# Designs tried in a protein design run: designed miniproteins, single chains. Part 15

Each design is a single chain, and the fold is of that chain. pLDDT is the mean over its residues in the fold that is shown.

## One batch from the design tools (miniprotein)

Design m491
Fold by ESMFold2-Fast:
Structure m491 (fold): chain A 68 residues (1-68)
Amino acid sequence: IDGDGYVTAEELIKRLIELGLLEDTPENIEEFRKLFDILDEDGDGKLDEEEFKAFVESHGLDPEDFKG
């Protein structure tokens, strides 16, 4: 998580790989980036804290697991 309460695609991908939720392959990373881009309506490469929590909780994940 960015110190300003935003999550970048790169940081989220890194954490998901670390937790074993995403495979570290170009194909899986690219597919996830496309999903992230759909959620990132502003196109700035970041999700705000509320959007991130909603995304994580909707997939049955704990937001606490993504704290650095």
Scores: mean pLDDT 69

Design m492
Fold by ESMFold2-Fast:
Structure m492 (fold): chain A 76 residues (1-76)
Amino acid sequence: SPIEKKAEELKKRLEELKKKYPEYSTILDGLIKNVDEIMKEYKEGKISEEEASLLLDVTEGTLDMLEWVMEKEEAL
């Protein structure tokens, strides 16, 4: 499903960022757990497809902002 592909792509981005910036592993692991929890609730029927999609979009926006911040601090 498109939602499952979006979740997998977000988790791939998060895992790659953990390799590049291991000092941010705790924050990045928190985002991975959020993606897993959204997908679990969606698969259990606790949230709608529309709500799951919106939550993944919010997570993607958060990741984009965090990646921008980490790139600004890359000289550390």
Scores: mean pLDDT 83

Design m493
Fold by ESMFold2-Fast:
Structure m493 (fold): chain A 111 residues (1-111)
Amino acid sequence: HMSAEEAYEYAKKVLEEAKTATPQQRAQLYFDVARRIASLPPEEQLKVVEKLVEDAENETDPERQRDIALLVLTILKEMKFRYLDDPELNKKLSELEKRALEVIRRADAQL
């Protein structure tokens, strides 16, 4: 079984590959990451997303900030769909979404 750490390392690898990808290819790569993370228990999925949000918030390159945040939003969209009937989890997902959107807003202001 894939661990949260293995899923996080996979996400980091995909972010490196996405640097040379077209927007359409990048979207597909991010969707593939979201699907793999979806196989984890919800608490392990949250650990991966929280680490990625922290990476995005600490990143200094605006293009990189935006790419990490877009991956986070892709994962959160899949999680919200799968756990639609879990209000406590959705509250946490909404707070992470707010943080990712703020990263994109700050990155876009520098681009």
Scores: mean pLDDT 84

Design m494
Fold by ESMFold2-Fast:
Structure m494 (fold): chain A 78 residues (1-78)
Amino acid sequence: MKEVEEAIKKAEGLKLRLQGERDIGELTADYYAKQDPEKAAEVRAELEARVASLQTEYDRLKKNAIELKEKYLKELEE
């Protein structure tokens, strides 16, 4: 149980980080869009690449949490 809870907490922590990265990145891109549209495009591209990487890690952690939960439920049946 605690192992599943820890895996879920780790995934939620990364989800919050993803949200923070997107929020800060969008604000930064909007700031540059007024002064340098090319720089804004670069910032958005960098943000999308970084978010994609973090999303992949989040998906891995979420899958691990689901697998741990299923394993725990199966052990309770045996």
Scores: mean pLDDT 78

Design m495
Fold by ESMFold2-Fast:
Structure m495 (fold): chain A 62 residues (1-62)
Amino acid sequence: QIEEVRRQLDEALRTLQELLDRAAQLEDDGGPREEIDAVHAEATATAARAAELQRQLRELQA
């Protein structure tokens, strides 16, 4: 369903923003590189999921 995919996309985008904010805070506070890298990896995975959901929405609306 279009609404279901849109809700999942909105959730993924919100999660991505939270992860990016956390990464920025860790970098500003001089946090451990390993944790910063882990958050960036999670953000990359979330961004990829959001891109796939966006593609599905375009396909469903076409």
Scores: mean pLDDT 83

Design m496
Fold by ESMFold2-Fast:
Structure m496 (fold): chain A 66 residues (1-66)
Amino acid sequence: MKVLEATATEDNAGFNAAGETLKKGDVAIIEDPVLREDGHLVGYGELKGVRGPMVLDPSKVEIKEL
């Protein structure tokens, strides 16, 4: 299982399972993300205590492997 920490570098960097958007400076955890043909990363993750499916824009986040 690959776990990534994603820090948003700008607003609208993605959204969590509750539909809350990542804002600049937000930190999300995402597990085993898959890069889709539309350029988005999708996986299971956590943002602000909400766990579930997540979508990230890789151009708007800094990624660190955990």
Scores: mean pLDDT 80

Design m497
Fold by ESMFold2-Fast:
Structure m497 (fold): chain A 74 residues (1-74)
Amino acid sequence: DPVEEAVKRLVAYLLENPELRAEFLAILSSPAVDDAQKAAYVRELLEKAGIDTSQFDDAQLLQIAEALLAFVSQ
């Protein structure tokens, strides 16, 4: 599953990059940030991690965002 593999790879990437993890938590936990902005931010993180984002639609990017937030906000 490309979504599950993307989540796994981004979790590892954010744990290796604590400044990006802090930025991720600030953006994704903000009530002022809408779903389109969250999807765009996750797309940028995927690209930084070397993952092809052309395979994901905005709904899948939001699923990745929610799964990441649940994990890295611990």
Scores: mean pLDDT 81

Design m498
Fold by ESMFold2-Fast:
Structure m498 (fold): chain A 73 residues (1-73)
Amino acid sequence: MSLSEKIIKVGEVLEPALEERSENPVATLVGVSLRLLGDYLDGRDLAETVEELARELGLPEEVIEEAVEIARE
């Protein structure tokens, strides 16, 4: 899976949970995507960044686990 495919699939997993928890889910998803790209360019592990961001957003553990698995592929 390419980096862009991972970011898109992570966004798809996060989107339903963000619709209930964010005033602007689209802006939140854009911010998440930019931070994932930035951390990747800095040599950080994508799965760690996804886990940190999803926890900061207060998402359920089930959603965090699914997004992290996508980032590890």
Scores: mean pLDDT 79

Design m499
Fold by ESMFold2-Fast:
Structure m499 (fold): chain A 71 residues (1-71)
Amino acid sequence: SSVTSKVVGAILAAIGALLDGNREEAAKIVRDTLKSLGKPEAAERVEKAIRDGAPLSEITRIVFEAGDEVE
């Protein structure tokens, strides 16, 4: 779906930013993408996780769970 494609794109972009050491940019990318998809609660949750230094596996899990909630 278009939602799934946007979520995957945001994850890849955020992973790139995190690997570059730019945690705040990663948080912004995921937050803005999830908000645009109508998922403000998931956006706040993942932004907090990224800022709190959560590992990539946890960040990816949160974003994928948000995408899977689209019926």
Scores: mean pLDDT 73

Design m500
Fold by ESMFold2-Fast:
Structure m500 (fold): chain A 78 residues (1-78)
Amino acid sequence: MLEELAKIVRLALERQKKGETEMPADVEKRAQEIEDELIKQNAPGDPEKFAEQYKEEVPELKEIVEELKKEREALAKK
């Protein structure tokens, strides 16, 4: 599951770098299913806290945290 989540996030970052802002619906649904499953296992619902908790098992989460911070900043500025 965590390896699959890391691959999905890497795909999202690659698509964003190419100017593609939309993820395929099936991939987005799968990402949500993985997140929901991990939340049931007492994972935090906040993406930054989630990445902090699993950073040792999924090193790619460090890049995810940085990208999420940039997205949050961009959304706040509108």
Scores: mean pLDDT 67

Design m501
Fold by ESMFold2-Fast:
Structure m501 (fold): chain A 77 residues (1-77)
Amino acid sequence: MLPNAIAALQAQQEAFGELLRLGKELGVEEVAKQLINRAANEVTEKSSTQNEKELIDLLQELLKKGKEEVKKKAKEK
């Protein structure tokens, strides 16, 4: 196993779980799933060029924007 990626993967799992729960609460689970898939792709692509701390930082930014987008989409639906 690559220990350097484990904390980033754990943070990703926790953060995506939080975003999915928010999407379910607001009735926009499908939007949350789309945002999670997009964020996961971005994190995966950047994982080859960024270290664990940079990935966690990126993940936190993506989750912050994801929560804003989920709330916006819930309001606009």
Scores: mean pLDDT 73

Design m502
Fold by ESMFold2-Fast:
Structure m502 (fold): chain A 110 residues (1-110)
Amino acid sequence: SKEALKLLELAVELGLISEEEKEELEKKLTEETTVKETLFLIFHHLTGLGPTDKPGEKLYDILSKHLSEEKVEAFLELISRLTGKSLEEVKEMTTADLLEAEFKPLETIK
């Protein structure tokens, strides 16, 4: 979907993934792929984990085990923009919280 592609573009702009990684992830998208499914596709690409593998662990703790500090902050910023939550609130979110979270339309994300 157009929104899934926009999420990948935003992830590149934030320094979370490269343009090359974006092109590889785009190949996995369909017309029906949601923004949330795209976020978890990025999560799986970066960590090797699916959305239900560690539902009770904090996102910050999971990401910090797999990513550089700069990429951790980029991922948290991406979730902050999607959910409208502060970075402090996002650091306390679990993978289960992220699955249940309501996302803002990408057109309204600044």
Scores: mean pLDDT 84

Design m503
Fold by ESMFold2-Fast:
Structure m503 (fold): chain A 79 residues (1-79)
Amino acid sequence: KLLEEALEAVEKGDLETAAEYIGEYLKELAVPEEVVEEIIENLKKLSKEKLKEIVLSLLENEESLKEAAERVREVAKKS
């Protein structure tokens, strides 16, 4: 549900709200708050297209919580 709201926010061009929804999703999965804040800051620096790719990857990805969080960090670091 949160990732679906993030995708809708990205499509509307509200990248800050999309990054915040991704952060809430990660917090619900018990990712430490410090890690979530770092991820959100990196996500806010991405283009609309790249942020959409991250949200879609999270929606399609059935990886464990740790693997999903690492994937978001890696994608955000690439640009």
Scores: mean pLDDT 72

Design m504
Fold by ESMFold2-Fast:
Structure m504 (fold): chain A 87 residues (1-87)
Amino acid sequence: MAPTDEQIEAWVKLLLNPETADSKETSEFLTKLRNAKSIEELEELVEKLREEAVKLAEEQGETDRLPAFENEVEALLEAAKRVLESS
């Protein structure tokens, strides 16, 4: 299911102010996305995150959570693309 504009806008705000993220790990990842120079770099960073999440879910037997995670990852990628295109 496609992410909402409200979800995408929330991620745009976090990408512009990564220090406001709920965790240090999230803040560091958002900073990496903001420093990406191309859509290809954004897609590579997001795909690596997706691969690590799938592997962890399979190891823990929690694959039922993956659809919700995938929706959030899609919203984050769209937000990162909007920030890159606005620069």
Scores: mean pLDDT 78

Design m505
Fold by ESMFold2-Fast:
Structure m505 (fold): chain A 69 residues (1-69)
Amino acid sequence: GAVAPLSPEARHMLRLATFMQTDLGLSPEKVGQIIQAILTSPSDAALAARLRELGFSDAQIAAILAQVR
């Protein structure tokens, strides 16, 4: 097939996406925004700032950061 196999990082991101959709009740669009923020943020502080801009609460940001670490 023409599709590259998933890396361990990609599998972790898929598990995070599933958690966010099923446990946090987030839409696929919001989950995509979070994943993009994780991939493009150089630090936890930058990630937290971007998530606040997206309208997430401090509690949701803390939960997401705990899953990324």
Scores: mean pLDDT 74

Design m506
Fold by ESMFold2-Fast:
Structure m506 (fold): chain A 103 residues (1-103)
Amino acid sequence: FKEAHDKVREGKSVGDVLKTYKLTPDQVKHLKRVEKNVKKGLTETQIKKLERLLKSMGLTLEDLINMPEIDKKSTLRLISTLLGTSEEEVSRIVKEYEKKQGR
Protein backbone atom coordinates (compact mmCIF):
# COMPACT_ATOMS: atom_id res chain seq x y z
CA PHE A 1 0.00 0.00 0.00
CA LYS A 2 2.78 2.50 0.93
CA GLU A 3 4.36 2.20 -2.56
CA ALA A 4 0.97 2.82 -4.24
CA HIS A 5 0.34 5.76 -1.87
CA ASP A 6 3.81 7.22 -2.61
CA LYS A 7 3.22 6.95 -6.40
CA VAL A 8 -0.13 8.83 -6.16
CA ARG A 9 1.49 11.47 -3.92
CA GLU A 10 4.20 11.88 -6.63
CA GLY A 11 1.47 12.65 -9.22
CA LYS A 12 0.54 9.26 -10.73
CA SER A 13 -3.15 8.52 -11.30
CA VAL A 14 -4.99 5.94 -9.18
CA GLY A 15 -5.80 4.10 -12.43
CA ASP A 16 -2.09 3.70 -13.28
CA VAL A 17 -1.31 2.50 -9.75
CA LEU A 18 -4.14 -0.11 -9.94
CA LYS A 19 -2.37 -1.67 -12.98
CA THR A 20 0.58 -2.60 -10.69
CA TYR A 21 -0.93 -3.04 -7.18
CA LYS A 22 -3.90 -5.03 -5.88
CA LEU A 23 -5.72 -2.75 -3.44
CA THR A 24 -8.83 -3.09 -1.24
CA PRO A 25 -11.86 -0.83 -1.95
CA ASP A 26 -11.06 1.22 1.19
CA GLN A 27 -7.44 1.70 0.05
CA VAL A 28 -8.69 2.81 -3.41
CA LYS A 29 -11.06 5.37 -1.78
CA HIS A 30 -8.17 6.70 0.34
CA LEU A 31 -5.87 6.99 -2.73
CA LYS A 32 -8.60 8.82 -4.73
CA ARG A 33 -8.81 11.38 -1.91
CA VAL A 34 -4.98 11.72 -1.93
CA GLU A 35 -5.04 12.07 -5.76
CA LYS A 36 -7.62 14.90 -5.55
CA ASN A 37 -5.58 16.71 -2.86
CA VAL A 38 -2.31 16.27 -4.83
CA LYS A 39 -3.93 17.61 -8.03
CA LYS A 40 -5.24 20.61 -6.06
CA GLY A 41 -1.78 21.17 -4.52
CA LEU A 42 -0.07 20.84 -7.93
CA THR A 43 -2.47 23.42 -9.42
CA GLU A 44 -1.75 25.82 -6.52
CA THR A 45 2.02 25.27 -7.02
CA GLN A 46 1.65 25.94 -10.78
CA ILE A 47 -0.34 29.14 -10.07
CA LYS A 48 2.42 30.35 -7.68
CA LYS A 49 5.13 29.61 -10.28
CA LEU A 50 3.14 31.53 -12.91
CA GLU A 51 2.66 34.47 -10.48
CA ARG A 52 6.43 34.60 -9.79
CA LEU A 53 7.25 34.57 -13.51
CA LEU A 54 4.70 37.31 -14.25
CA LYS A 55 6.04 39.39 -11.32
CA SER A 56 9.54 39.20 -12.86
CA MET A 57 7.94 40.73 -16.01
CA GLY A 58 6.18 43.47 -14.00
CA LEU A 59 2.77 41.78 -14.39
CA THR A 60 0.14 40.12 -12.18
CA LEU A 61 -2.27 37.28 -13.05
CA GLU A 62 -5.08 39.88 -13.06
CA ASP A 63 -3.09 41.94 -15.62
CA LEU A 64 -2.76 38.84 -17.82
CA ILE A 65 -6.51 38.05 -17.55
CA ASN A 66 -7.54 41.66 -18.37
CA MET A 67 -5.07 42.41 -21.20
CA PRO A 68 -6.25 42.60 -24.86
CA GLU A 69 -6.51 39.21 -26.63
CA ILE A 70 -3.65 39.94 -29.07
CA ASP A 71 -1.28 40.85 -26.21
CA LYS A 72 -2.56 37.93 -24.11
CA LYS A 73 -1.79 35.44 -26.92
CA SER A 74 1.80 36.74 -27.26
CA THR A 75 2.28 36.73 -23.47
CA LEU A 76 0.96 33.14 -23.18
CA ARG A 77 3.48 32.00 -25.83
CA LEU A 78 6.34 33.65 -23.96
CA ILE A 79 5.22 32.17 -20.62
CA SER A 80 4.81 28.65 -22.09
CA THR A 81 8.37 28.84 -23.50
CA LEU A 82 9.87 30.09 -20.20
CA LEU A 83 8.00 27.44 -18.14
CA GLY A 84 8.82 24.67 -20.65
CA THR A 85 5.15 23.81 -21.22
CA SER A 86 2.31 24.36 -23.75
CA GLU A 87 0.10 27.44 -24.23
CA GLU A 88 -2.88 25.14 -23.48
CA GLU A 89 -1.37 24.19 -20.09
CA VAL A 90 -0.75 27.86 -19.20
CA SER A 91 -4.36 28.69 -20.20
CA ARG A 92 -5.58 25.80 -17.98
CA ILE A 93 -3.61 27.19 -14.98
CA VAL A 94 -5.12 30.67 -15.58
CA LYS A 95 -8.66 29.18 -15.74
CA GLU A 96 -8.06 27.33 -12.45
CA TYR A 97 -6.98 30.64 -10.88
CA GLU A 98 -10.17 32.32 -12.20
CA LYS A 99 -12.32 29.52 -10.70
CA LYS A 100 -10.67 30.12 -7.30
CA GLN A 101 -11.57 33.83 -7.62
CA GLY A 102 -15.23 32.91 -8.27
CA ARG A 103 -15.17 33.82 -12.00
Scores: mean pLDDT 75

Design m507
Fold by ESMFold2-Fast:
Structure m507 (fold): chain A 82 residues (1-82)
Amino acid sequence: VVSSLSPEELERLLLLGLLDVVEMGEEARKNLENIPEEYRENLERILEEGERARRWLEEHLTEEEIERLRRERRELLARERA
């Protein structure tokens, strides 16, 4: 359960985690003007992390691979909400 992940499983989880950061950054960007001012500094940090994660994915993966990860993430979230 918790003791060991294969290198392939770990890589997949890391890639999905980076994609989560990217998507959170996109949502924060869309809602930045609607967020209370006291949270703006934290939102800017989230935006910076999102851009860094996006850049890393774009440098190491093809656009098709990124879209495949986006589909996998949507499937996982849909199953968790069901």
Scores: mean pLDDT 75

Design m508
Fold by ESMFold2-Fast:
Structure m508 (fold): chain A 89 residues (1-89)
Amino acid sequence: SLVDVRATADLTNTSPVTVDNARVFLTVRSDGEVLETAVQPLRLDAGATTTVSATLTVPERSGLTTTVEAYDEQGNLVGTGTGTAEVVP
C-alpha cells in the first residue's frame, strides 16, 4: 500500500556564497533504498541553515529517513542534510 509522509530536513549551505536559485532534492529512503524524491527551488544564504519540507507518497515501509542535497545553478553541490519522515493520516 501507499502512504503519505511528511519529509523534513535541515539543509546547511556550506559554501561561502548565497545561491539565489538552488535546486533542492529531498529524498525519502528505507534501509538505503530510495523511495521518492521531491525537487524544489530555494534561495540559500551563505553559511545558513534552513528547514526543507515536502509531503511525499511512498510505499508503506518502516525505518524511513530523509536526506537533502542542494545544487547551485551550475550543478555544484552546495549543501546537504538529514532529517525525518513521518507518516501522515
Scores: mean pLDDT 86

Design m509
Fold by ESMFold2-Fast:
Structure m509 (fold): chain A 80 residues (1-80)
Amino acid sequence: SAAEAAEIAERLGELVSRSTEDQVAQGNAKTEAEKEEVAARYEKLKDEFLELAKTTSGTAKEFAEGLVKGYQKMIDSLKA
């Protein structure tokens, strides 16, 4: 429905805003502790997109699954 689509769009907007803030934090991370904090933030975002992927279908599901994979790669890079 239009209401469900609007709710999903609002949720995506919130998660994208958090991702932007976390990317700024990543750019400022200099120590291992700061990198671990950024990795923890990305893990939370990954889990929320994973939950969204489980509750949606079609293109929205594929989009959310793509973001989960993207965040996992970022987390792995920070922990390398």
Scores: mean pLDDT 79

Design m510
Fold by ESMFold2-Fast:
Structure m510 (fold): chain A 92 residues (1-92)
Amino acid sequence: EYKKAIEEGAEKAKKAKSKEEAVKAMMEGAAKALEIVGKELGEEEVGKRIADALLNGEPLEDLELTPELLEAIKEVEEYLKELTKEIAEKYA
């Protein structure tokens, strides 16, 4: 389940010895979560498109998204937002 990828990424980021290691763990968690979601929904190509759009800050309006996929995207976005803030505060 993609939530485990998010949890693993967060835990690795919290245990990281440097800001760079924390950011790497965070990004790996996000990428793995999106890959899992795409595969679980039988929408591997859509999952790849979402990962690319999210990383490039592109709107998702042109993607054929299911409600389940939209919820997963929101979870990954919140994960990135919260963990980025935590990393910034820890290494400030």
Scores: mean pLDDT 72

Design m511
Fold by ESMFold2-Fast:
Parts: structure tokens; sequence; C-alpha cells
Structure m511 (fold): chain A 84 residues (1-84)
């Protein structure tokens, strides 16, 4: 079982990992500029992340969820600070 997990990690291409990292950095940059992104911008960024990493369905889904998480966390923190 440990061998299977290691093989899955080794099968992820460096190019795919780079595209994932670029999608995550794009989301981080966008929330730094505006922590309260619209739902339309959120959907656009998550779809772009999914499409850029579509070569592997697991990486595509994981990257989209990570991008959504970055946006939601920034929105949550922004809203929390307004309630103080």
Amino acid sequence: MEEVLRQLQERTSPELLKRRDEALEKAKKKVKENPNLSKEEENKLTLEAMESTKDDVHVSIATALEVAGIILDARFEYRRKLEE
C-alpha cells in the first residue's frame, strides 16, 4: 500500500505540478488584490485551474478545490474582520 501511494506521486508530471502551482499562485494573487472576490470570479478561477490541470482528473479536482479554498478562506477572514 505504501508502494502504491509512492507510485501515484511519481506518476504526477513536473509540468502538471507546475500548472497546479501556477493556478494556486494566481488565486493567492487575486485574493491579495481583493479578498472579497465575487462568485463569478471564484467560478472562473476554479474552472481555469481545473482546465489547466485536466491531464490528470485527480490533480484537476484537487487543484480546483485548493483554489476554491484559498478564495473562501480569504472571503471568510475579510468578513470576520468586518464583524470586529
Scores: mean pLDDT 77

Design m512
Fold by ESMFold2-Fast:
Structure m512 (fold): chain A 85 residues (1-85)
Amino acid sequence: SKKYEEAYKLILELEDLALSAAEKNNAPLSQQYQMLNISDLAKYYLRLGDFEKALEYVESLAKMTVSLDPSLTEKVKKILEKLKK
C-alpha cells in the first residue's frame, strides 16, 4: 500500500540521519550497531503490519539521533509527524 511505502521511506530517511549523526560525532561502534538494530526492528515490525511497535522503535532511534546531533531536531520531528499521520 502507498501508506506502507511512505512509512518505509521515512524510516530510511531517519536511518540515514541517525548514521550521519553517529559518524559526525564519533559515536562508539556499539552505539552505531544499536542504532542499526533499532532501525532494522522498526522496518521488521512495519513489514509485519505492527505500526504501533514500529513507531516505538522509530521514536527510540529519533531520540538517539537528536541526542547525538540536536541540530537535526526539526528534520526528525517532521519525519515523526509524517509517520504518525
Scores: mean pLDDT 86

Design m513
Fold by ESMFold2-Fast:
Structure m513 (fold): chain A 65 residues (1-65)
Amino acid sequence: MLRKSFAALSALAVAQDAGSRVEVREVDGDLHITIDAKTAEQREALEKEMEDLKKKYGIAEVTIR
């Protein structure tokens, strides 16, 4: 439980700091995160940070649009 809450909060903090919109959903106990990036550079930075969070907190899926 705590890991999922931390993953969601961390993803929200990263996306908000970048000025991006983020949507977090839980499907069958797994976290699915969708982030809207404003620029290609921001998308690349967010992808790298999200990969680190996926490894650290076990996030099932991250989609960057």
Scores: mean pLDDT 69

Design m514
Fold by ESMFold2-Fast:
Structure m514 (fold): chain A 68 residues (1-68)
Amino acid sequence: SEKFEAAKEDLERVTDLLIRLLKEGKITREQAYAALEQAVTAIGSMYGLSEEEKEELLRWAKERLDAA
């Protein structure tokens, strides 16, 4: 779970950047989702996360983005 929490912190920084760009009209929601999927794959692989953990991170990040 320590690796999961560290990956989540890194993904949170990416997600918050994407939220800012989305609010500024610099990217579309589709571009933000694509960037989140790429970030989860890269970060999750770097931390050695399972597929289930990567899916959980992606759900969390999309929820955070949609709530903003």
Scores: mean pLDDT 88

Design m515
Fold by ESMFold2-Fast:
Structure m515 (fold): chain A 81 residues (1-81)
Amino acid sequence: MVTLSNAQITAIFNRVSVNGVIRFSQIPQVIAELEARGYQVNREVFVRMARRHDRNGNGTLTFAEFIGVIRQMQRRGQITR
């Protein structure tokens, strides 16, 4: 089962985020960071999960929302090695 550590999720967020959020326009950069770590994820699936976790509809993910996306995708087997 593919599992990212809290440290890996935090490192990705800190590299991609601007002013404490990840914009949906930055999702390709998130996917590149995951792929650089040996993970594979479908971009369209990631975008759909991001939209579900974007509580305010601003097209951004806070750190808590970002963790939610990654953990839900892991539970669904949508992040692979």
Scores: mean pLDDT 83

Design m516
Fold by ESMFold2-Fast:
Structure m516 (fold): chain A 74 residues (1-74)
Amino acid sequence: SREEIDKLMEEAIELLEPLYPELAKEMREGLPKMSPEQVITALEVAVQLLARSDPEVAARLREILERVKEIVER
């Protein structure tokens, strides 16, 4: 459901906010207008951005991404 996707995206935004507050703000403001496919793309970009600098946060974002994919691919 859309509500499940939005909740998972809020979890991702909270993880990003301490590291990239401007990106987190853009994601939160954009979320209501994003398609499920755009949410997946945004999370994939976030994982890629953090994979080298913050691997633990990247791993948590990857878990959220997989959960969003499961909801969208239903």
Scores: mean pLDDT 83

Design m517
Fold by ESMFold2-Fast:
Structure m517 (fold): chain A 80 residues (1-80)
Amino acid sequence: KKEKIEELDEEIEQLKKVIDILEKNKGNMEKALAEIEKVDPGLAKSIRRMLEEGKSQDEIINELKKQLELTEKLKEKVEE
């Protein structure tokens, strides 16, 4: 149980960092992706797929915020 909670906490923290990078680099997606690639290559790949689908940077930020909310809710359920 505690190991799973710690894993979810790490995922939550990574999502928050990636969202912050995207918000700070609005209008410069290349720079945002380069910074995200160093932090979480998996999330960078997912973001690249969203761009290929025609999503804007703002839409990508909103999708990641939704994922963050879902992960936080999952952590609450795992705790009890």
Scores: mean pLDDT 80

Design m518
Fold by ESMFold2-Fast:
Structure m518 (fold): chain A 119 residues (1-119)
Amino acid sequence: AARAVAEAFLEIGEILGQVSDPEKAREAARQYTEPEVSVAIPKEASDETIDRILDIAAERGVVLYIEREFPDGYVLLRLAPATPEAIARAKRELQEAIENGSEYTKKIAEKILDRIDAL
């Protein structure tokens, strides 16, 4: 993985570990995430927490997109370097998430799209 993706992953993981019950959040994340390049956002994450995560990714030159949504309300975000190809792919997958996702998934997807347009 690119260094920028790894650094964003670590910073985002630290923030997510502080949301709601940290131990329960880590337990659920281990069940749903790949070992690398993906992070799970719990449904309890505040708008402020989500915005902080998105700002970290943007500052590191990392684009996020929604890989999948889990029945317990976790939303899996994939991290990629912000290349033109990755940005184009993320825009397509985020639009699909807005059309087919839950209200929570739509909210996250819209926030990510706002950040992508600034990259």
Scores: mean pLDDT 74

Design m519
Fold by ESMFold2-Fast:
Structure m519 (fold): chain A 85 residues (1-85)
Amino acid sequence: MSRSLQLEVELGVQQIAAAVQMSIAEKASEKEKEEMIKGLEKVRKQLEEILAQAKADPDTPQSLIDDVEAAIKDVDEKIEELKKS
């Protein structure tokens, strides 16, 4: 059970990070920018839930927890940048 959850967290973090990077690099209209911010806020909430699950699992390596925390920080910075743009 713990190993399966850990694998899901690893795959989720990788997929979310790639999607966020791709979305922000794209030239966006005002409407697309609003949709990106909304999407990133949902991703941020999902990452918080993943972080809570990772911390609750004793089999979760610290490196994975660190990666999730870094992803949350990256999403927060990108949301801030989009809101100011």
Scores: mean pLDDT 71

Design m520
Fold by ESMFold2-Fast:
Structure m520 (fold): chain A 57 residues (1-57)
Amino acid sequence: LSNYEIVDTRFAASAVPGHVTATITLRNKETGEEKELVLEGSLEAVAAQLAAIYKAT
């Protein structure tokens, strides 16, 4: 993910009780192409994944 930057992060309620969905928009630093990554899980699990993605970009 070192060639990507995080341009947006949005949270929504999941259909599973106690879970959240996070949609991350990533932009390629070389091409300018954007793509979305969707994370789903408990708030703690999603927060840990977001921290890992942030460190990798």
Scores: mean pLDDT 79

Design m521
Fold by ESMFold2-Fast:
Structure m521 (fold): chain A 85 residues (1-85)
Amino acid sequence: MSPAELREEIRQLVLESTAVALLLMSESTDPAVKQRTQELLQQMSALADQAEQAIAAGDTAGAQALVEQMRRLLEELRRLADEVA
């Protein structure tokens, strides 16, 4: 996997996570769901920053591990959206 491919995946994961989070924040009246959504989005942003730093440092393996964590957070957001929509 190239650095350019990793950057594109980070961009897509952040974009998709933001879209799902916006849907959850607009559709849910449950404060716990809104809080969990904010926590997941904050974690996604932190992982994206760390992954970009790893890519800049030439740590492709570290960046890939962080992207895998981002994928798991997006699946958690999607699962939460499926439960409330």
Scores: mean pLDDT 84

Design m522
Fold by ESMFold2-Fast:
Structure m522 (fold): chain A 85 residues (1-85)
Amino acid sequence: MIEEWRAEAASLPPEEALRRARELLKKALELAEKALKTGDEEDLKKAQELAAQAGAYADAAGTEEARRALEEADEKLRKIADEYR
């Protein structure tokens, strides 16, 4: 799965890859927050999968903007996951 995401990401211009990474990170954070409110572990799991996919696109983008977007999202996701407990 990750290799398929990497192949798709590698076929994209860096700017497009960054845009997709940001979109996926936004969806991951929204779903993680929903999981925190509802207690739905499946939503949390799906949020983590979306974040992993976003990481593949961010790596393909190779920009500082992509790295910062990942770092910010990882920080927020860790905080949400800790509160889910």
Scores: mean pLDDT 77

Design m523
Fold by ESMFold2-Fast:
Structure m523 (fold): chain A 74 residues (1-74)
Amino acid sequence: SPDAERAIADAALQEIQDVVDRLRAGGPLSADEAEARIQAAVDAARAQIRDPGLLAVLDAYADIALGEIRRLAA
């Protein structure tokens, strides 16, 4: 259902945000672990979402987050 897909997308976006926030705060999380967690969240959500708008939002957030992780690791 659209509501179920939205809930899946929201959960994935929250995981992406939490990972970035933890890494920025200097938490016990490496850049490689952060990238792996974001990729796993995105992959799990993409397997369950058919709505192209939700997929586009998820991809955009993931791209921004991965860019931030790479910037912090440099």
Scores: mean pLDDT 86

Design m524
Fold by ESMFold2-Fast:
Structure m524 (fold): chain A 95 residues (1-95)
Amino acid sequence: KEEEIKKIRDKLHVTLATFTEENYEELRKAVEEFLKAHGIDDPELADKIAELLLYLKQNKVKNPTVEEMAKIAKEKGLDLTPSDIARFLFLLTTY
């Protein structure tokens, strides 16, 4: 329920602040659990989002727009649409 979703969201925020390349699997699982809690049961989407987030962190990209993230995803061969990215960010910033 709402309190459980909050705990999953808080775990994802902590993971986003602390993850490294060595902790990629923890990031992927946190994204997957977060999306699933919001009705999106798509492990492949979660993996692609986690990979994008890792690339952004490694390249120190500050405050990227949805368009910039979609461009980076395309350059890296990730099949992520601007709509996929916008939906993920909306869920992160709203809940």
Scores: mean pLDDT 79

Design m525
Fold by ESMFold2-Fast:
Structure m525 (fold): chain A 83 residues (1-83)
Amino acid sequence: SAREEAERLNRRLLEVLGKLKELALKSEEARELLLRTLAEVQELLRRAAEAARGASEEERWRRLAEALREALRLAEETLRELE
């Protein structure tokens, strides 16, 4: 289901963000990249919530899953930049 996909993607996103947080404790560059990534993730979720206005419950979960997938991609890209 779309809900199960969103929950799976959220778990993976939290794992990647956890790794970024560990790196942020060790370098200023990692801290700056983490803050930028978090701001981009927040904007993705805001746009998804706006787009889901008036949608069905299933469509809301689908849009959340799409936003989480994009957020995960951004977080993974940031992690790759830090090696």
Scores: mean pLDDT 86

